# Designed miniproteins, single chains, continued (3): the designs that were tried, part 103

Each design is a single chain, and the fold is of that chain. pLDDT is the mean over its residues in the fold that is shown.

## One batch from the design tools (miniprotein)

Design m11580
Fold by ESMFold2-Fast:
Structure m11580 (fold): chain A 63 residues (1-63)
Amino acid sequence: IPLSRLGVLGSALGARMIALMVEKGLSVREAARELGMPEEVTALPEDTSIAEMIDKWEEILKK
């Protein structure tokens, strides 16, 4: 699996989550819900990093 493809997707999703957090004052978990991430990702603690949430979502989508 090309590392460049996964890196680009992760960076784009991370940037979008940061934009939502800054613009709307959302927590990481709230930004994840706004992007339509599943319950398994949004149920992670609010102190979970953006990268960790994206990795979990990609893992779920891979199935």
Scores: mean pLDDT 69

Design m11581
Fold by ESMFold2-Fast:
Structure m11581 (fold): chain A 93 residues (1-93)
Amino acid sequence: SEIEETLIKAVKEVAEEIKKIAKEKLSEEEYEKFEKELDEALEKIIEAIKKKDYEEAIKILDKLIELAESHNLEESKRLLQLLRDFIERLKEE
């Protein structure tokens, strides 16, 4: 599906941007923990998208939004919220 491929690409691009922000703002130890949690969540989000389980993808994104907030990554939180809103809109299709 073209929509699926576009969404997976967007998820990966958002994750890469979040990693750049986190690497600049967090200590090395905090970044390693953050990256691990982000990568584990990314794999689950992509799997959910492939299954068209947008409710599960949104649930995982909500956890990542909380993770970004806990690290005071406001820009990363906004990027995750935009991605969540996009997926929520697809669910209403």
Scores: mean pLDDT 86

Design m11582
Fold by ESMFold2-Fast:
Structure m11582 (fold): chain A 73 residues (1-73)
Amino acid sequence: SSDRSRVVAYLTGEMLRAMAEEKDSVDIDVAELAKRTGASQASVSATFEELLDLPNISRKPGKPGVYTLHILR
């Protein structure tokens, strides 16, 4: 869906920024991402659940609605 494409584009930008800042990971809050993309929190969460098949994305333990994007080298 278009929401999925927006979320993926946003995550790609955050990954490139984290790489430039020499970070190993970045935490993404679903509510913040939803506000920035115009998607609902439910749509953003569904997109993240789909993306959990990727090796560089995980749920943040103890933080509902937060996902960690790992910078692979």
Scores: mean pLDDT 80

Design m11583
Fold by ESMFold2-Fast:
Structure m11583 (fold): chain A 55 residues (1-55)
Amino acid sequence: MEATEAAYNKAKELVKKGESIQDSIDKGTALGVELGASPIEARMAAAKGVMDAIK
């Protein structure tokens, strides 16, 4: 799994589980960075994951 894909999926899962938008983005971003994505790429992917979950 790519680092940005992991950030996207983690943030999407967390917001669906009832975590706040902000916490879901922050936790998804942290996972993406840990797996080798840049902070901006990971945050963009995590934010997209949240937006796709709540539309």
Scores: mean pLDDT 84

Design m11584
Fold by ESMFold2-Fast:
Formats: structure tokens, C-alpha cells, sequence
Structure m11584 (fold): chain A 85 residues (1-85)
């Protein structure tokens, strides 16, 4: 079953708005290229990134979340992932 993932990232205080934009763009490209995800919504500020993605499976979406946690551990203060099937 297709899964919609809403990913909320609270960024560390030292992250600039330009870095937040680049992180969002990198996350979008990574989701598309490695996981074949469809981007539904994406937004950023200096303080947070919110992205909604559609995946073909729950397992694929969960692996993506794990990769993002590992890749951006030095830039992310808090990550919340919400899955809707």
C-alpha cells in the first residue's frame, strides 16, 4: 500500500536559512533518486523543515527516515515522522 510520510525537522539554532534551503533540496533529491518518492508538499524556514512524501511501501518510507536521521544528525535538533497508509 502507498504511504504518505509527513516529516517535520526542527533545525539546530546555528543552521542558517540558506543551509535549511539546501538541506530541504538535498532531502527532496535523495527521496526521489534513492527511494522513488513523490513530493506532495515542502516548506522551510531557518528553524524548521516540513516535507510530505508518498512512498510505494511503509518499509521504504521507514528506511528513508533512518537515512535522514543519520545524514543530518549534526543539523537536526528534533525529527518527527508521521505515516498515513
Amino acid sequence: MKVTLTLYLKLKPDVTEEEARKILEDIINYAKEKYGAKVLEASYTKDHIVIKLEFDSRETAEKFVEDIKNKYKDKIEKLVADFVE
Scores: mean pLDDT 85

Design m11585
Fold by ESMFold2-Fast:
Structure m11585 (fold): chain A 88 residues (1-88)
Amino acid sequence: MEIPDPKKLAEIVKKVLQEVGEEDGLRAIAEASGMTVEEVKRDLDENRLTPFQLAAIYRLYSDKFSEEEKKLLERALAHALGLTGEKI
């Protein structure tokens, strides 16, 4: 399976932030991920979202994503957590 493009992940997150309010959204993600607002914004702008930021975004805003966007975020999170392709 293709790993989601970091740029595409950043684009869908930015879209959700526009819906919820960018400043409020960035603060919520920062608090949930244990990072600063400046770190989250920089990582988002550089297409370098961390697994902790992706997990926070998924928990806070999964209902704001389309079905396709949610699946991309789930794949990125699973890959980042090492859950993709595990053989029992």
Scores: mean pLDDT 75

Design m11586
Fold by ESMFold2-Fast:
Structure m11586 (fold): chain A 101 residues (1-101)
Amino acid sequence: MEEKLEKLLKELEKANEEGLAAVEPEAEKARKEIEENGSEEKKFEKTAELLAKAIEKVKPVIEKMKKEIPELKEFLDKVLEALEAMANGDREKYREIIEEL
């Protein structure tokens, strides 16, 4: 069981790195736009857009973890809901889910 968890965590780390690499050019542009326009709402909106792209790389690994380690299913379901709330710009739903974690 522990060996499967370690392997899945490494796959998750790799998926996170690939997701971040995929959004890196857009992240630099978004950072500049946030610095120039300065609103919290715009900052959250741009962050949500970038996270949505990064999450697409992470979701398959989390779904695999739910299948391979059913004991983590409830926790991973909440993580996926939080990531989806952030990607949708639903700040209130994201806060609600994080408070339950």
Scores: mean pLDDT 71

Design m11587
Fold by ESMFold2-Fast:
Order: sequence, then C-alpha cells, then structure tokens
Structure m11587 (fold): chain A 69 residues (1-69)
Amino acid sequence: KPSEAELEQEIIDSLRLMTLSVADIMSSRLPPDVARRDLQSEIARLESRPPTPSSQAMLDALRERLRSL
C-alpha cells in the first residue's frame, strides 16, 4: 500500500544519505588511492550478499561516490 511503500522509501533514502555521508568523510580524510580501495572493498562486500532494496541503494550510493573521486 502507498503508506507502507512511503515508509520503506524513507528508510532506503536514509540509508543512501548515511552511506554518502560516510563515503564523503572517508574520501576527505584519506588519500584518493586509499579511498578508492576502501570503497571498492565495501562495494565488493555488499555485492557478495543477497540483493535487497536497501543493499542496492547503498551500492548505488557507494558507486556514485567512487565515480566522483
């Protein structure tokens, strides 16, 4: 139902925002090569798990940050 879908979307959006914030902090504190390796490792770790909407949102956020490095 729309109400439940809206709540689910809010959770997904929150996870995406948190993931982007963490990736941004890491990238600003670490040398670019180290930041890339850490992001690639986290992407690979999430890819090895069963796909869920939440994990896909996190993967998209991490991949977006990796492209912006």
Scores: mean pLDDT 73

Design m11588
Fold by ESMFold2-Fast:
Structure m11588 (fold): chain A 61 residues (1-61)
Amino acid sequence: SPLDLVLELFRRYLERNGPPPSEEERETLIANFEALARDVYGLSDAEVAEFRAAVERLLAE
């Protein structure tokens, strides 16, 4: 699904760059991927919210 694809892209970003070092950079990174998900991959607002929840869980680990 487009959601799974964007989540995989986020995971690949973290593998290459590591987690963002500050809360501000974390929020900016999530916002940039949300924009990519919405504008490029056509995710609905509900799917973008699901994406945010998933990446917040990933970054908490």
Scores: mean pLDDT 85

Design m11589
Fold by ESMFold2-Fast:
Structure m11589 (fold): chain A 82 residues (1-82)
Amino acid sequence: GPGAEAAEQGGKTAAEMAERKSDASGRSGGAIAAIGGAITAVLLGDGGEKALEGGNKAALGAVRGDGKEAEEGAKEMAEAAK
């Protein structure tokens, strides 16, 4: 549903910002996208717990510039969308 799609897009954005040579602003934007997507999934009833867990991991990975952590979080958010 739309919440699951928002979570998947938020996770992808966080992973992309972590993998890019993005500055702190870009990585913070990725983290905000992941958290926003996860919250939207919760509000719309789409995979909320898994979306929140993935969103937290993706946001932390993006802020830290840890592409692996961000990608693992994005994968959890995408699985909530299935």
Scores: mean pLDDT 75

Design m11590
Fold by ESMFold2-Fast:
Structure m11590 (fold): chain A 61 residues (1-61)
Amino acid sequence: SKDVIMQEALDYLLKKAEERGLSREERLAVAIKFARHMEDLGDKLTLEEAKKIVDELLEEA
């Protein structure tokens, strides 16, 4: 389901953000941006596509 994909992608995002040395506030900001992006996307999203969005957002952070 979309909820499972979003949770797994969010966990991936938080782990990657910590590995990149982002602050707590920066990690929260990226997580919020990711959540909003996922709301705009339909429920036909794969985990791999969600992880790609995470990688793109982290490059912009």
Scores: mean pLDDT 77

Design m11591
Fold by ESMFold2-Fast:
Structure m11591 (fold): chain A 65 residues (1-65)
Amino acid sequence: GMMEKRKEATEAILRYAQQGDAEKAVAAGKSLGLTGEEVASIAMQLALKGKITNEQAAAIMEAAK
């Protein structure tokens, strides 16, 4: 369902962000049906939770443009 896809996308974004691969994080989110804006929002929330760095979140937000 929609919630399962969002959870899967969040886990993929987290994984690629921690590897420093912003482009793959964005591509994974988009392949699971998210917009670039939704991917950027998830990256920002992950940084706020301390799961990724502010630099990793900024790289994903830039790649999502």
Scores: mean pLDDT 84

Design m11592
Fold by ESMFold2-Fast:
Formats: sequence, structure tokens, C-alpha cells
Structure m11592 (fold): chain A 120 residues (1-120)
Amino acid sequence: EPSIEEIAKELEELLKNLDAHVEKMKAAAPTELTELIAEAIEAARNGDVERAAELIRKIGEILGKAEQGELMAEALLKHKDDVELATLLTAIFAGGTSDSVEDTQKAIDIIIEAYEYSKK
């Protein structure tokens, strides 16, 4: 299992490369899902965490993972004043979501713990 320090470094790298990833995604194959993902990341990054949560719910519905989407949306709204954390949670959900609701909650908890570690 990766250490909290290793996870924190991966989160920092994701944030640094986020714009390039979103731009490449938009240019390569714009679909409704791809556009929703890009919009969710942009909303979170711009501080519109409520909009990001709404879009995550929609993405979850499209993927057949509505319960996972709700868990992530609730995590975003609970931490709505932390724009960087909201952006990380949004990008990670967009990159892939477990079929397990329990594993999704565990992943959210680990991401938040690693993020808090990076702020020390």
C-alpha cells in the first residue's frame, strides 16, 4: 500500500498537470461525458463547489454509479470552502470510480487524509 506521503505527492502532480489533461481531453474526443467531466473540474477549481457536486452526481448517473457519485458530491459539499481539495476529489472521481460503494468511501477518506498531510 502506498504511504500517505506518496499519495500526497501523486495529488500534487495531478493538480500541476490538471489543465493539460483537461485541454487534451476536450480537444481529442468531445462527448457529453467528457464535457461534463471538464466542466465539473473547472467549476470546482473556480470555487463553484455546488456546481461541481451537481455535475459529479450527473456523471455518476451516466456511469451507472449513482451511489458513488452521491458520496463524492457529499464530500465536496462538506469541504466546500477548500477549493483545492474539491478540485482533487472531482478530478479523481472523473479519472475512475470503483464499483464498490465501500471502496469509494475509503478512497475519499484516504484522499482527504493525504491532502491534509500535504498542508503540514
Scores: mean pLDDT 79

Design m11593
Fold by ESMFold2-Fast:
Structure m11593 (fold): chain A 78 residues (1-78)
Amino acid sequence: AAVQAQKDALLAAQEADIARLEAIAQTELEKEQIALLRKALADFRANATDADVRAIQARLERQRRLEEELLELNRLRA
């Protein structure tokens, strides 16, 4: 089903992002923050409903757009 595919894609994307952060982490604080992200990912994997997956997908899409706009604004200001 589409929702399961979306959940799997979200989990895969988050796993890849966390692995990338782990590769560059140097401080104990950075490692602790990454551990919290892994815990959040595990909790999502265990507990997320179809409605949660859809809501998160929609929110991430909106947040990604906003971040791109803010990054562009920062580039123009710099």
Scores: mean pLDDT 73

Design m11594
Fold by ESMFold2-Fast:
Structure m11594 (fold): chain A 91 residues (1-91)
Amino acid sequence: SIEEVKEQLIKLIDEAIEAVEKKDYEALEEKVEEIRELILKNAPNLSLEELVLLTTVSGEVTFALKLAKESKNYELAIENLRNAKALVESL
């Protein structure tokens, strides 16, 4: 169900935020990959509106990984992850 996907995505994003705060790039990369895989797995069951929103979420979490890992911009990485969480909460 969309509610189950929403709950799982929120949990994974919260875990990604914690990984950024700890500077645990391996954990962050794993959580971002899990988020992307969860979205891809559920894509056939999503409405077009839900798919567009979750595609944006996938982009936001991927960009957060690059900000933290490559730019060491942890504040902006966390902001992007919080924005992704807000999008998921709007489902």
Scores: mean pLDDT 90

Design m11595
Fold by ESMFold2-Fast:
Structure m11595 (fold): chain A 90 residues (1-90)
Amino acid sequence: SPSLDERLAAVPTLSPEEALELMKEVARDTLRRLEELGAPEETVEQVRAWLDEQLRTLEAMVAAGRPPEEIRRLVVGHLETVKLLLESLE
């Protein structure tokens, strides 16, 4: 699977729909990684809730036809947040 840094580098090349799909993949990989790192169940559920909220917002933005640059910028911010979270637990 691509690394988080490789996924970050790819975001500027993606359509809004592709950026949303990448964010869904990152959400699944992040939750799996938290479990591998032995994060507390409460932490995993808090991160799951946060990721679900970000995905709902991105899905609504894509459906509303928001500018691609706005959607990509938001996805980059979320990927950077995930990177910091995972680094804080390693």
Scores: mean pLDDT 88

Design m11596
Fold by ESMFold2-Fast:
Structure m11596 (fold): chain A 62 residues (1-62)
Amino acid sequence: MLAEVRALVDIYNWLVAHPDASEAERRAAALAAAREAGLPESRAPGLLALALTMVEYDRKFA
């Protein structure tokens, strides 16, 4: 649970820093964040989807 929050925050911060990133670059960043947090690579797509939703929400309501 704590590891998933860490990975999510890392992905979110990376996406904010790289707004023009390609789909492949976003996937690679999510995979790296999952590995750093000690999570299975299979968790990366779900964490990326959540982080993208958070970035979209913040941009619409900022």
Scores: mean pLDDT 81

Design m11597
Fold by ESMFold2-Fast:
Structure m11597 (fold): chain A 75 residues (1-75)
Amino acid sequence: SSEERYASVKTFIDSMLELAKRAKTVEEIEQLRKLGESAVNTLLASVKDEELKARIKELQKEFLEEIDKKIAELS
């Protein structure tokens, strides 16, 4: 179901953020950003429900904000 796919992608994004906390270079974080964005965009393309799309877009925004903070910390 779409809810199960959302839960799977959220777990994946949470894992990417945990890896970003341990990353030592900007290049490592950029690779994690790319993987997370790919997962979110694939999910967005598969979902038609507007409320679920809003939740996915919120997850994407929060992910990118946290990634940008980690890049700033290493700069």
Scores: mean pLDDT 87

Design m11598
Fold by ESMFold2-Fast:
Structure m11598 (fold): chain A 84 residues (1-84)
Amino acid sequence: MTKIIDPSLSLKEKAEKLGLKVEEGEDEAIVTYEDGNKLAEFLGSLARVYFTKPVGAESDIRTLAAAIGAEVDFKKKTVTIPLK
């Protein structure tokens, strides 16, 4: 219950807690990452899915992003999250 959801943190606060950078736009937020494991943890928190194994693989990141309607660019190390 309480350990799965942190209802007091905004998207930006959740990302910054994990060392990620967030640029929030009008309809989208762009997250920049260096560590795929931290990105997967962040996306898992948004999708309400928590892994007990390392989840920094591109397939895991892609699956988590799809669950929240986000688009991942592995070349730019960015994720675009819709805010609508």
Scores: mean pLDDT 68

Design m11599
Fold by ESMFold2-Fast:
Structure m11599 (fold): chain A 80 residues (1-80)
Amino acid sequence: MKVVKLHVPSADDESLEKIRKTVKELKESGEPARLEVTVEGADGEGVVRLLQTIEEAGGTNVVATTTGPGRWLVTADILP
């Protein structure tokens, strides 16, 4: 399975668009992929927005884990 790693500074519109485009491109590739997003600074509402963006773009098994104050690792499976 292909692993794709992204780093985003926050859950701003630019970060959400980058994530959405990446999920769509992975879906269109026809190959199973795992997405790992490192988030440097987001509150709980920002993380929920990131999870919703991934799910709406076609990600499954979306999980957020805190890695420190305001820092998160978000993982998802992107299946064709």
Scores: mean pLDDT 84

Design m11600
Fold by ESMFold2-Fast:
Structure m11600 (fold): chain A 70 residues (1-70)
Amino acid sequence: MEKKFKEQQAKNLETALKNTAKYLKEKYKDNKKVIEGIDKAVKEGLRVMKEKGPLEGAGTAARLMIKAMA
């Protein structure tokens, strides 16, 4: 049960990350630099999720998204 729960949590975090990125790219559609930063944040976050786990991947994506919007 615990393994399936962690797999579902990873899937939910990946879906939330992609939906957040889509929303932010639409909100900042006139700012190409922010859009590029959001795309990079998603790509890096998904990479880290596969290598280090879903929470570390989500944290990495969030930090990079904040940096892109600053």
Scores: mean pLDDT 78

Design m11601
Fold by ESMFold2-Fast:
Structure m11601 (fold): chain A 63 residues (1-63)
Amino acid sequence: SPEEAQRFVREQAEKWKYLGYEEMAEKLLEKIPEVKSLADARRLVNEITLEYGKKLKEEIKKK
C-alpha cells in the first residue's frame, strides 16, 4: 500500500540521518508524496543513492 511504501522511505531516511547523510535523507523525505508503491520506494532510494555517489565523484574531480 502507499502507506507501507511511505513508511519504508521514512525508515530509510532515519537510517541515513543516523549515518550522517542528512542531505540524502532530506531529498528522500521531500519525494515521499510521489511514493505510491513499494517499487516506487525502492526506485527512489536507489535513485538518490546513485545521485549522491555522482556528486561525490564530481567533488573529487574538483580537488
Scores: mean pLDDT 77

Design m11602
Fold by ESMFold2-Fast:
Structure m11602 (fold): chain A 80 residues (1-80)
Amino acid sequence: MSTLFDSTSLLLKKAGDLAASQGDLETAAELYELAVQLSPSDILKADLLRKLGEVYRKLGDYEKAEQYFKEAEELEEKAK
């Protein structure tokens, strides 16, 4: 079960990647945050959190960027 949520999270990740490539960092952050909420996969969630860290770094929110990088690292350690 959860194939639909995995597929939706991947589509949101792709949309966020496209928004980020177009320089729409605010839209990219919103799409990645939604993908994190819908993702049942810790591996995908960790990847999305790392992308959020990069987006917030580019937005100049270094505090929030470091928080997302830390959450991604913690999930990657557990998601082996």
Scores: mean pLDDT 79

Design m11603
Fold by ESMFold2-Fast:
Structure m11603 (fold): chain A 73 residues (1-73)
Amino acid sequence: AEQAALQAELGEKMAELARLLEEKGVRLEMDITGTLTPEGRLTDVGLAVSGEMTPETQKLVEEIRALLARLGA
């Protein structure tokens, strides 16, 4: 239940970020790292982002990072 809600919120934040990037005509490079366990769980999740950032995109990236950390726990 919680995992499904977190995945839905992550999807919404990713869509919002994509919309802002499309409107501004800019690209972000995103690197997601992690360890996949035999149980199918992603742990030790890290997110690195580079490219042109605004306060709005920075806020969304931080929200996405927090959601990924919760999903990877």
Scores: mean pLDDT 75

Design m11604
Fold by ESMFold2-Fast:
Structure m11604 (fold): chain A 62 residues (1-62)
Amino acid sequence: MEGAEEEVLAEKEFTVNGKTYTLQDVVETLPDGTIYSTLQLLDANGNVVSKSEREKVTREEV
């Protein structure tokens, strides 16, 4: 999205049936301050093979 920023917050590599995958937690911040989280799965070659729906993240102070 134009004017939105994507940031990878976390990465985890794992192997399933002899194939290595990387799971990334991607956070997208819109110009209005709305934050969305998306999980994406990359194969061993860095190709995105699966992507979740965007979920709105409520910013909560701990």
Scores: mean pLDDT 72

Design m11605
Fold by ESMFold2-Fast:
Parts: sequence; structure tokens; C-alpha cells
Structure m11605 (fold): chain A 73 residues (1-73)
Amino acid sequence: SKTRVELLGLVHAISLGGTVLMYERGAASAADVEAEIRRAEELLKEMEAAGVPQSVLQKIQEIIEEARRALEE
């Protein structure tokens, strides 16, 4: 269902944020963050296809973009 896909996407976005925080503190590798980004990007595509509201898609996209910036520093 749309609600389940949305919830799964939000859970993975939270997980990605936590992994970025651990990476910035030296407790996770760049590869860990890259793996979480790839999973979040795939879920974002599934959420868009399922018709999840643009406001939710935007929030997840912002988290992905923040994670990518952390890797570029």
C-alpha cells in the first residue's frame, strides 16, 4: 500500500541520517553511507511510482542530498 511504502521510505531516511551522523564522528565508513544512499534512492523511486505526496518525497530527497554533501567534505 501507499502508506506502507511511505512509512518504509521514512524509516530508511531516518537510518540514513543516523549513518551520516556516525560517519561524521568516525564510527561508520563512506561505503556504509553510500550503501544507505543507494537504498534510499531506490525507495524514493518506488514512493514516487506509488503516488506518495511531493512534500514527503521532497523531505527524503533533502536527506539524500545532505548525505551526499557529507561524503563530499
Scores: mean pLDDT 81

Design m11606
Fold by ESMFold2-Fast:
Structure m11606 (fold): chain A 80 residues (1-80)
Amino acid sequence: MSEQEQLEQKFFELLGEIQELAGEALRRKNKEALKIAEELQKKLEQIRADHASDPTSVETLQQMIQAIEEGKEKMKKALE
């Protein structure tokens, strides 16, 4: 697969993981984890806005993946 295809696959896998964590936060009414999920959503929207001319580029996907991985780690810590 191309680098772009590999990054897209990783991005969708990470989105699934974040959705699972957000679902857990909702079930537990964990306000800290829910705030992290909201902040992550805003960051992803900002990255897309900043890269609107090339939203599926390798660089854009790498930035989105990094933001999701950072958000995922913060949510995991909040859910401990």
Scores: mean pLDDT 81

Design m11607
Fold by ESMFold2-Fast:
Structure m11607 (fold): chain A 73 residues (1-73)
Amino acid sequence: SDKEKAEKEIKKLKDMIKKLEEQLPHLPPEARESAEKERDYLKETLKKSEELIKKGKYKEAYKVAKKAIDDVK
């Protein structure tokens, strides 16, 4: 279902944020700045995706989460 696809992508986004935050203290300063900007982008996208889920906009939530994941890869 659209809901299950959206929830799965949001879970991937959450996992990606967690791994990135775990790596931040191990990065040199220049790499850390770039990674922090990516983390902030992913966290803002997560908030938007979760709001869309609450509104029943599952297709939009999926697209927003997927785009953010693809942008970071």
Scores: mean pLDDT 86

Design m11608
Fold by ESMFold2-Fast:
Structure m11608 (fold): chain A 73 residues (1-73)
Amino acid sequence: MSSLEILFGSAREKILSYVKKKDFEEAEKVKKELVEIYERALPQIPPEKHEELRERVKKIIEEAEKLKKELLE
């Protein structure tokens, strides 16, 4: 699923870019869009890969939250 990997990578870069600029509202908006993309993709992905995809989304969100905390300290 190279197209999904590119899409997740693009979303990650956008979220991190907004967090670095301290534009937390736009970062939250992109996070919501990432979750919506994930939810829409689930019916087209084999059930055995759902956990892997969920973990990828979770890691992107956790990475953004960690960076936000580092910038606020």
Scores: mean pLDDT 79

Design m11609
Fold by ESMFold2-Fast:
Structure m11609 (fold): chain A 75 residues (1-75)
Amino acid sequence: MVEELLKEAERAGREAVAALAAGDREAFREHAERFAELLKKAVEEALKKGDMEAVQRALELAARTQRELAAVLAA
């Protein structure tokens, strides 16, 4: 379950970056909100199970996605 949540979050994050790069602010908002919700659920489930590897992966995904979004905005 946590693995599936992380995969869905990663997809939503990629879709958010692509939408922002394309100038589609509505699509960006929807994908960014989905990304945040999926990451929250993944971290909560991982912590409940003591899966610190999954927590680390979620944090790395969040950091990577934030850097990608910042790069698009700086361009």
Scores: mean pLDDT 87

Design m11610
Fold by ESMFold2-Fast:
Structure m11610 (fold): chain A 86 residues (1-86)
Amino acid sequence: MSVAGVLIDATGLSREEATERITEALRAKADADLVYLEVVSDDWSLEELREMVEEAARRAGFEVVGTREYVEDGRNVVVALLRRRA
């Protein structure tokens, strides 16, 4: 089982730009069975970041297995474990 890591900083991006950036990063990892995705932002709420992650995963052909949301050093962080759709 292959696992890939993706880290995206969504600070300074529009919602569309952030979603597209996450989508493209996930598409680049389409050969992985699992992706550990971390999205960080100073601009977007935890709820909005989660919605962007779910939409990007859908577009890239991944399923969201689980998420964690937290604040670290004043930044909103969403971590998602994603599985490639068969």
Scores: mean pLDDT 85

Design m11611
Fold by ESMFold2-Fast:
Structure m11611 (fold): chain A 68 residues (1-68)
Amino acid sequence: MSPEEKKAEDAFLALYLGIQNNDQTLIDQGKALLSTVPEEVVEKTLAEAKIDEEIKKKLEAHVKEVKA
């Protein structure tokens, strides 16, 4: 796993936990980490993630905000 892929996974973990717990601080931390990861790495990591479709759509929305 590349350092960028690990960073993307850490960011998505923070976002996932933030969404599940309604924790805005974790969501903000996850978004900040995602902003430092190349968009292609973010998209690949999200596509390979075996997560709930509802959560995946919420993560995609946050990625869109960060990478817009």
Scores: mean pLDDT 78

Design m11612
Fold by ESMFold2-Fast:
Structure m11612 (fold): chain A 62 residues (1-62)
Amino acid sequence: DTDKPDYSTITYTENGEKKTEEAKSEEEREEILNKLPAGTEVTLTEKIGDQTLTVKTTAIAP
């Protein structure tokens, strides 16, 4: 079972502006999320093969 995302797109609001970051790996995704202030609302979109999964979550300080 290799249900590994091909890439992830992270969308969030910073200083009133909508920002979008693309992560090519889980480590990159976590680096982006960890740089955001705790409590930042994030929309995570993951592409796994031909499927797209969108999840709304909140950034947590490490």
Scores: mean pLDDT 72

Design m11613
Fold by ESMFold2-Fast:
Structure m11613 (fold): chain A 95 residues (1-95)
Amino acid sequence: MNIRTRFLPVLVEGKEIGEIDEPEELFPNVVAATYAVTVTPEGRTYGLRAIVEVDDPAFLELAKELSIQLAKEGAEKARDARTPEELVRVARELN
């Protein structure tokens, strides 16, 4: 069994800071959870997406739980980010 994890800054329209999306299967065996982290002066909300890939669909529920946990941990490390560029830096450090 191999689990791969990655963080990605994303635009999340209509979300408030601290909102987490329900874990979503983006592709077969690839699950993501996104935590809203910052709002720009223009009113655009950016979040940090935690992506978890498993090599066996039997681990999809574990991947969903892990994606939520990683999104929360990543958001905590990104709490002082105010721009998309700062979120990219945090994601780079987490990867």
Scores: mean pLDDT 76

Design m11614
Fold by ESMFold2-Fast:
Structure m11614 (fold): chain A 61 residues (1-61)
Amino acid sequence: SSQLAAQKAALQQATAKEIAALGEQLKETTDEEEKKKIRDQIDAIVEKYQAQLSAIQEEEK
C-alpha cells in the first residue's frame, strides 16, 4: 500500500541520516575505544532498522 511504502521510505531516510552522521564522526575519531562505540551504535541502528522493517511487513499481511 502507499501508506506502508511511505513508512518504509521514511524509516530508510531516518536510518540513512543517522548512520551517515555516525559515519562522519567515525572518520573524525582517532581514539580506538571511541571508534568501537560508534561502530557498535551503527550496528545497533542497523539491527533496529531490520526489526522495524519486519514489523511493517507483518502489518502488511
Scores: mean pLDDT 83

Design m11615
Fold by ESMFold2-Fast:
Structure m11615 (fold): chain A 63 residues (1-63)
Amino acid sequence: APAVVPPGWDREQLTAALRAELLRLGGEPALLERLSLDQLNEVLDETLSRGADANEVLRRKLA
């Protein structure tokens, strides 16, 4: 879960893992590339908590 970070993972590994999960949920790769680690974590949390469309959440964070 994004709220629990495995020990020893660096920011690049976390960013890649969050992007992969959002891609699996239907997130647009071009939108995902524009977000920071913190923003990706927020988008994933909102998508899972609300059952919202990942692309809708991504577009809202980039507006």
Scores: mean pLDDT 74

Design m11616
Fold by ESMFold2-Fast:
Structure m11616 (fold): chain A 85 residues (1-85)
Amino acid sequence: AVVRGVLETHSREDAVQAAEEALKALSERGVQGTVTVDGTTVTIEIEHPSLAEAQAILDAIVQELRDKGLIKRVLSVESRPAVAL
């Protein structure tokens, strides 16, 4: 399964910091993911066998970034299961 979160930050500098913090959080959890910065927007994609676990991990990372004051708002959260339902 893949879960994608798209986050708006206050500045490009905050977006870069948010991306670095997100990559650290993924690494500390031993989870496969990618983080992309585009202007003030940060996109986090998490790959996990369990959709529920991928969603929980994304929610935890978003909350950590929000607590650090890096996130202005969440623009979207999308999920794709690893197999068709």
Scores: mean pLDDT 82

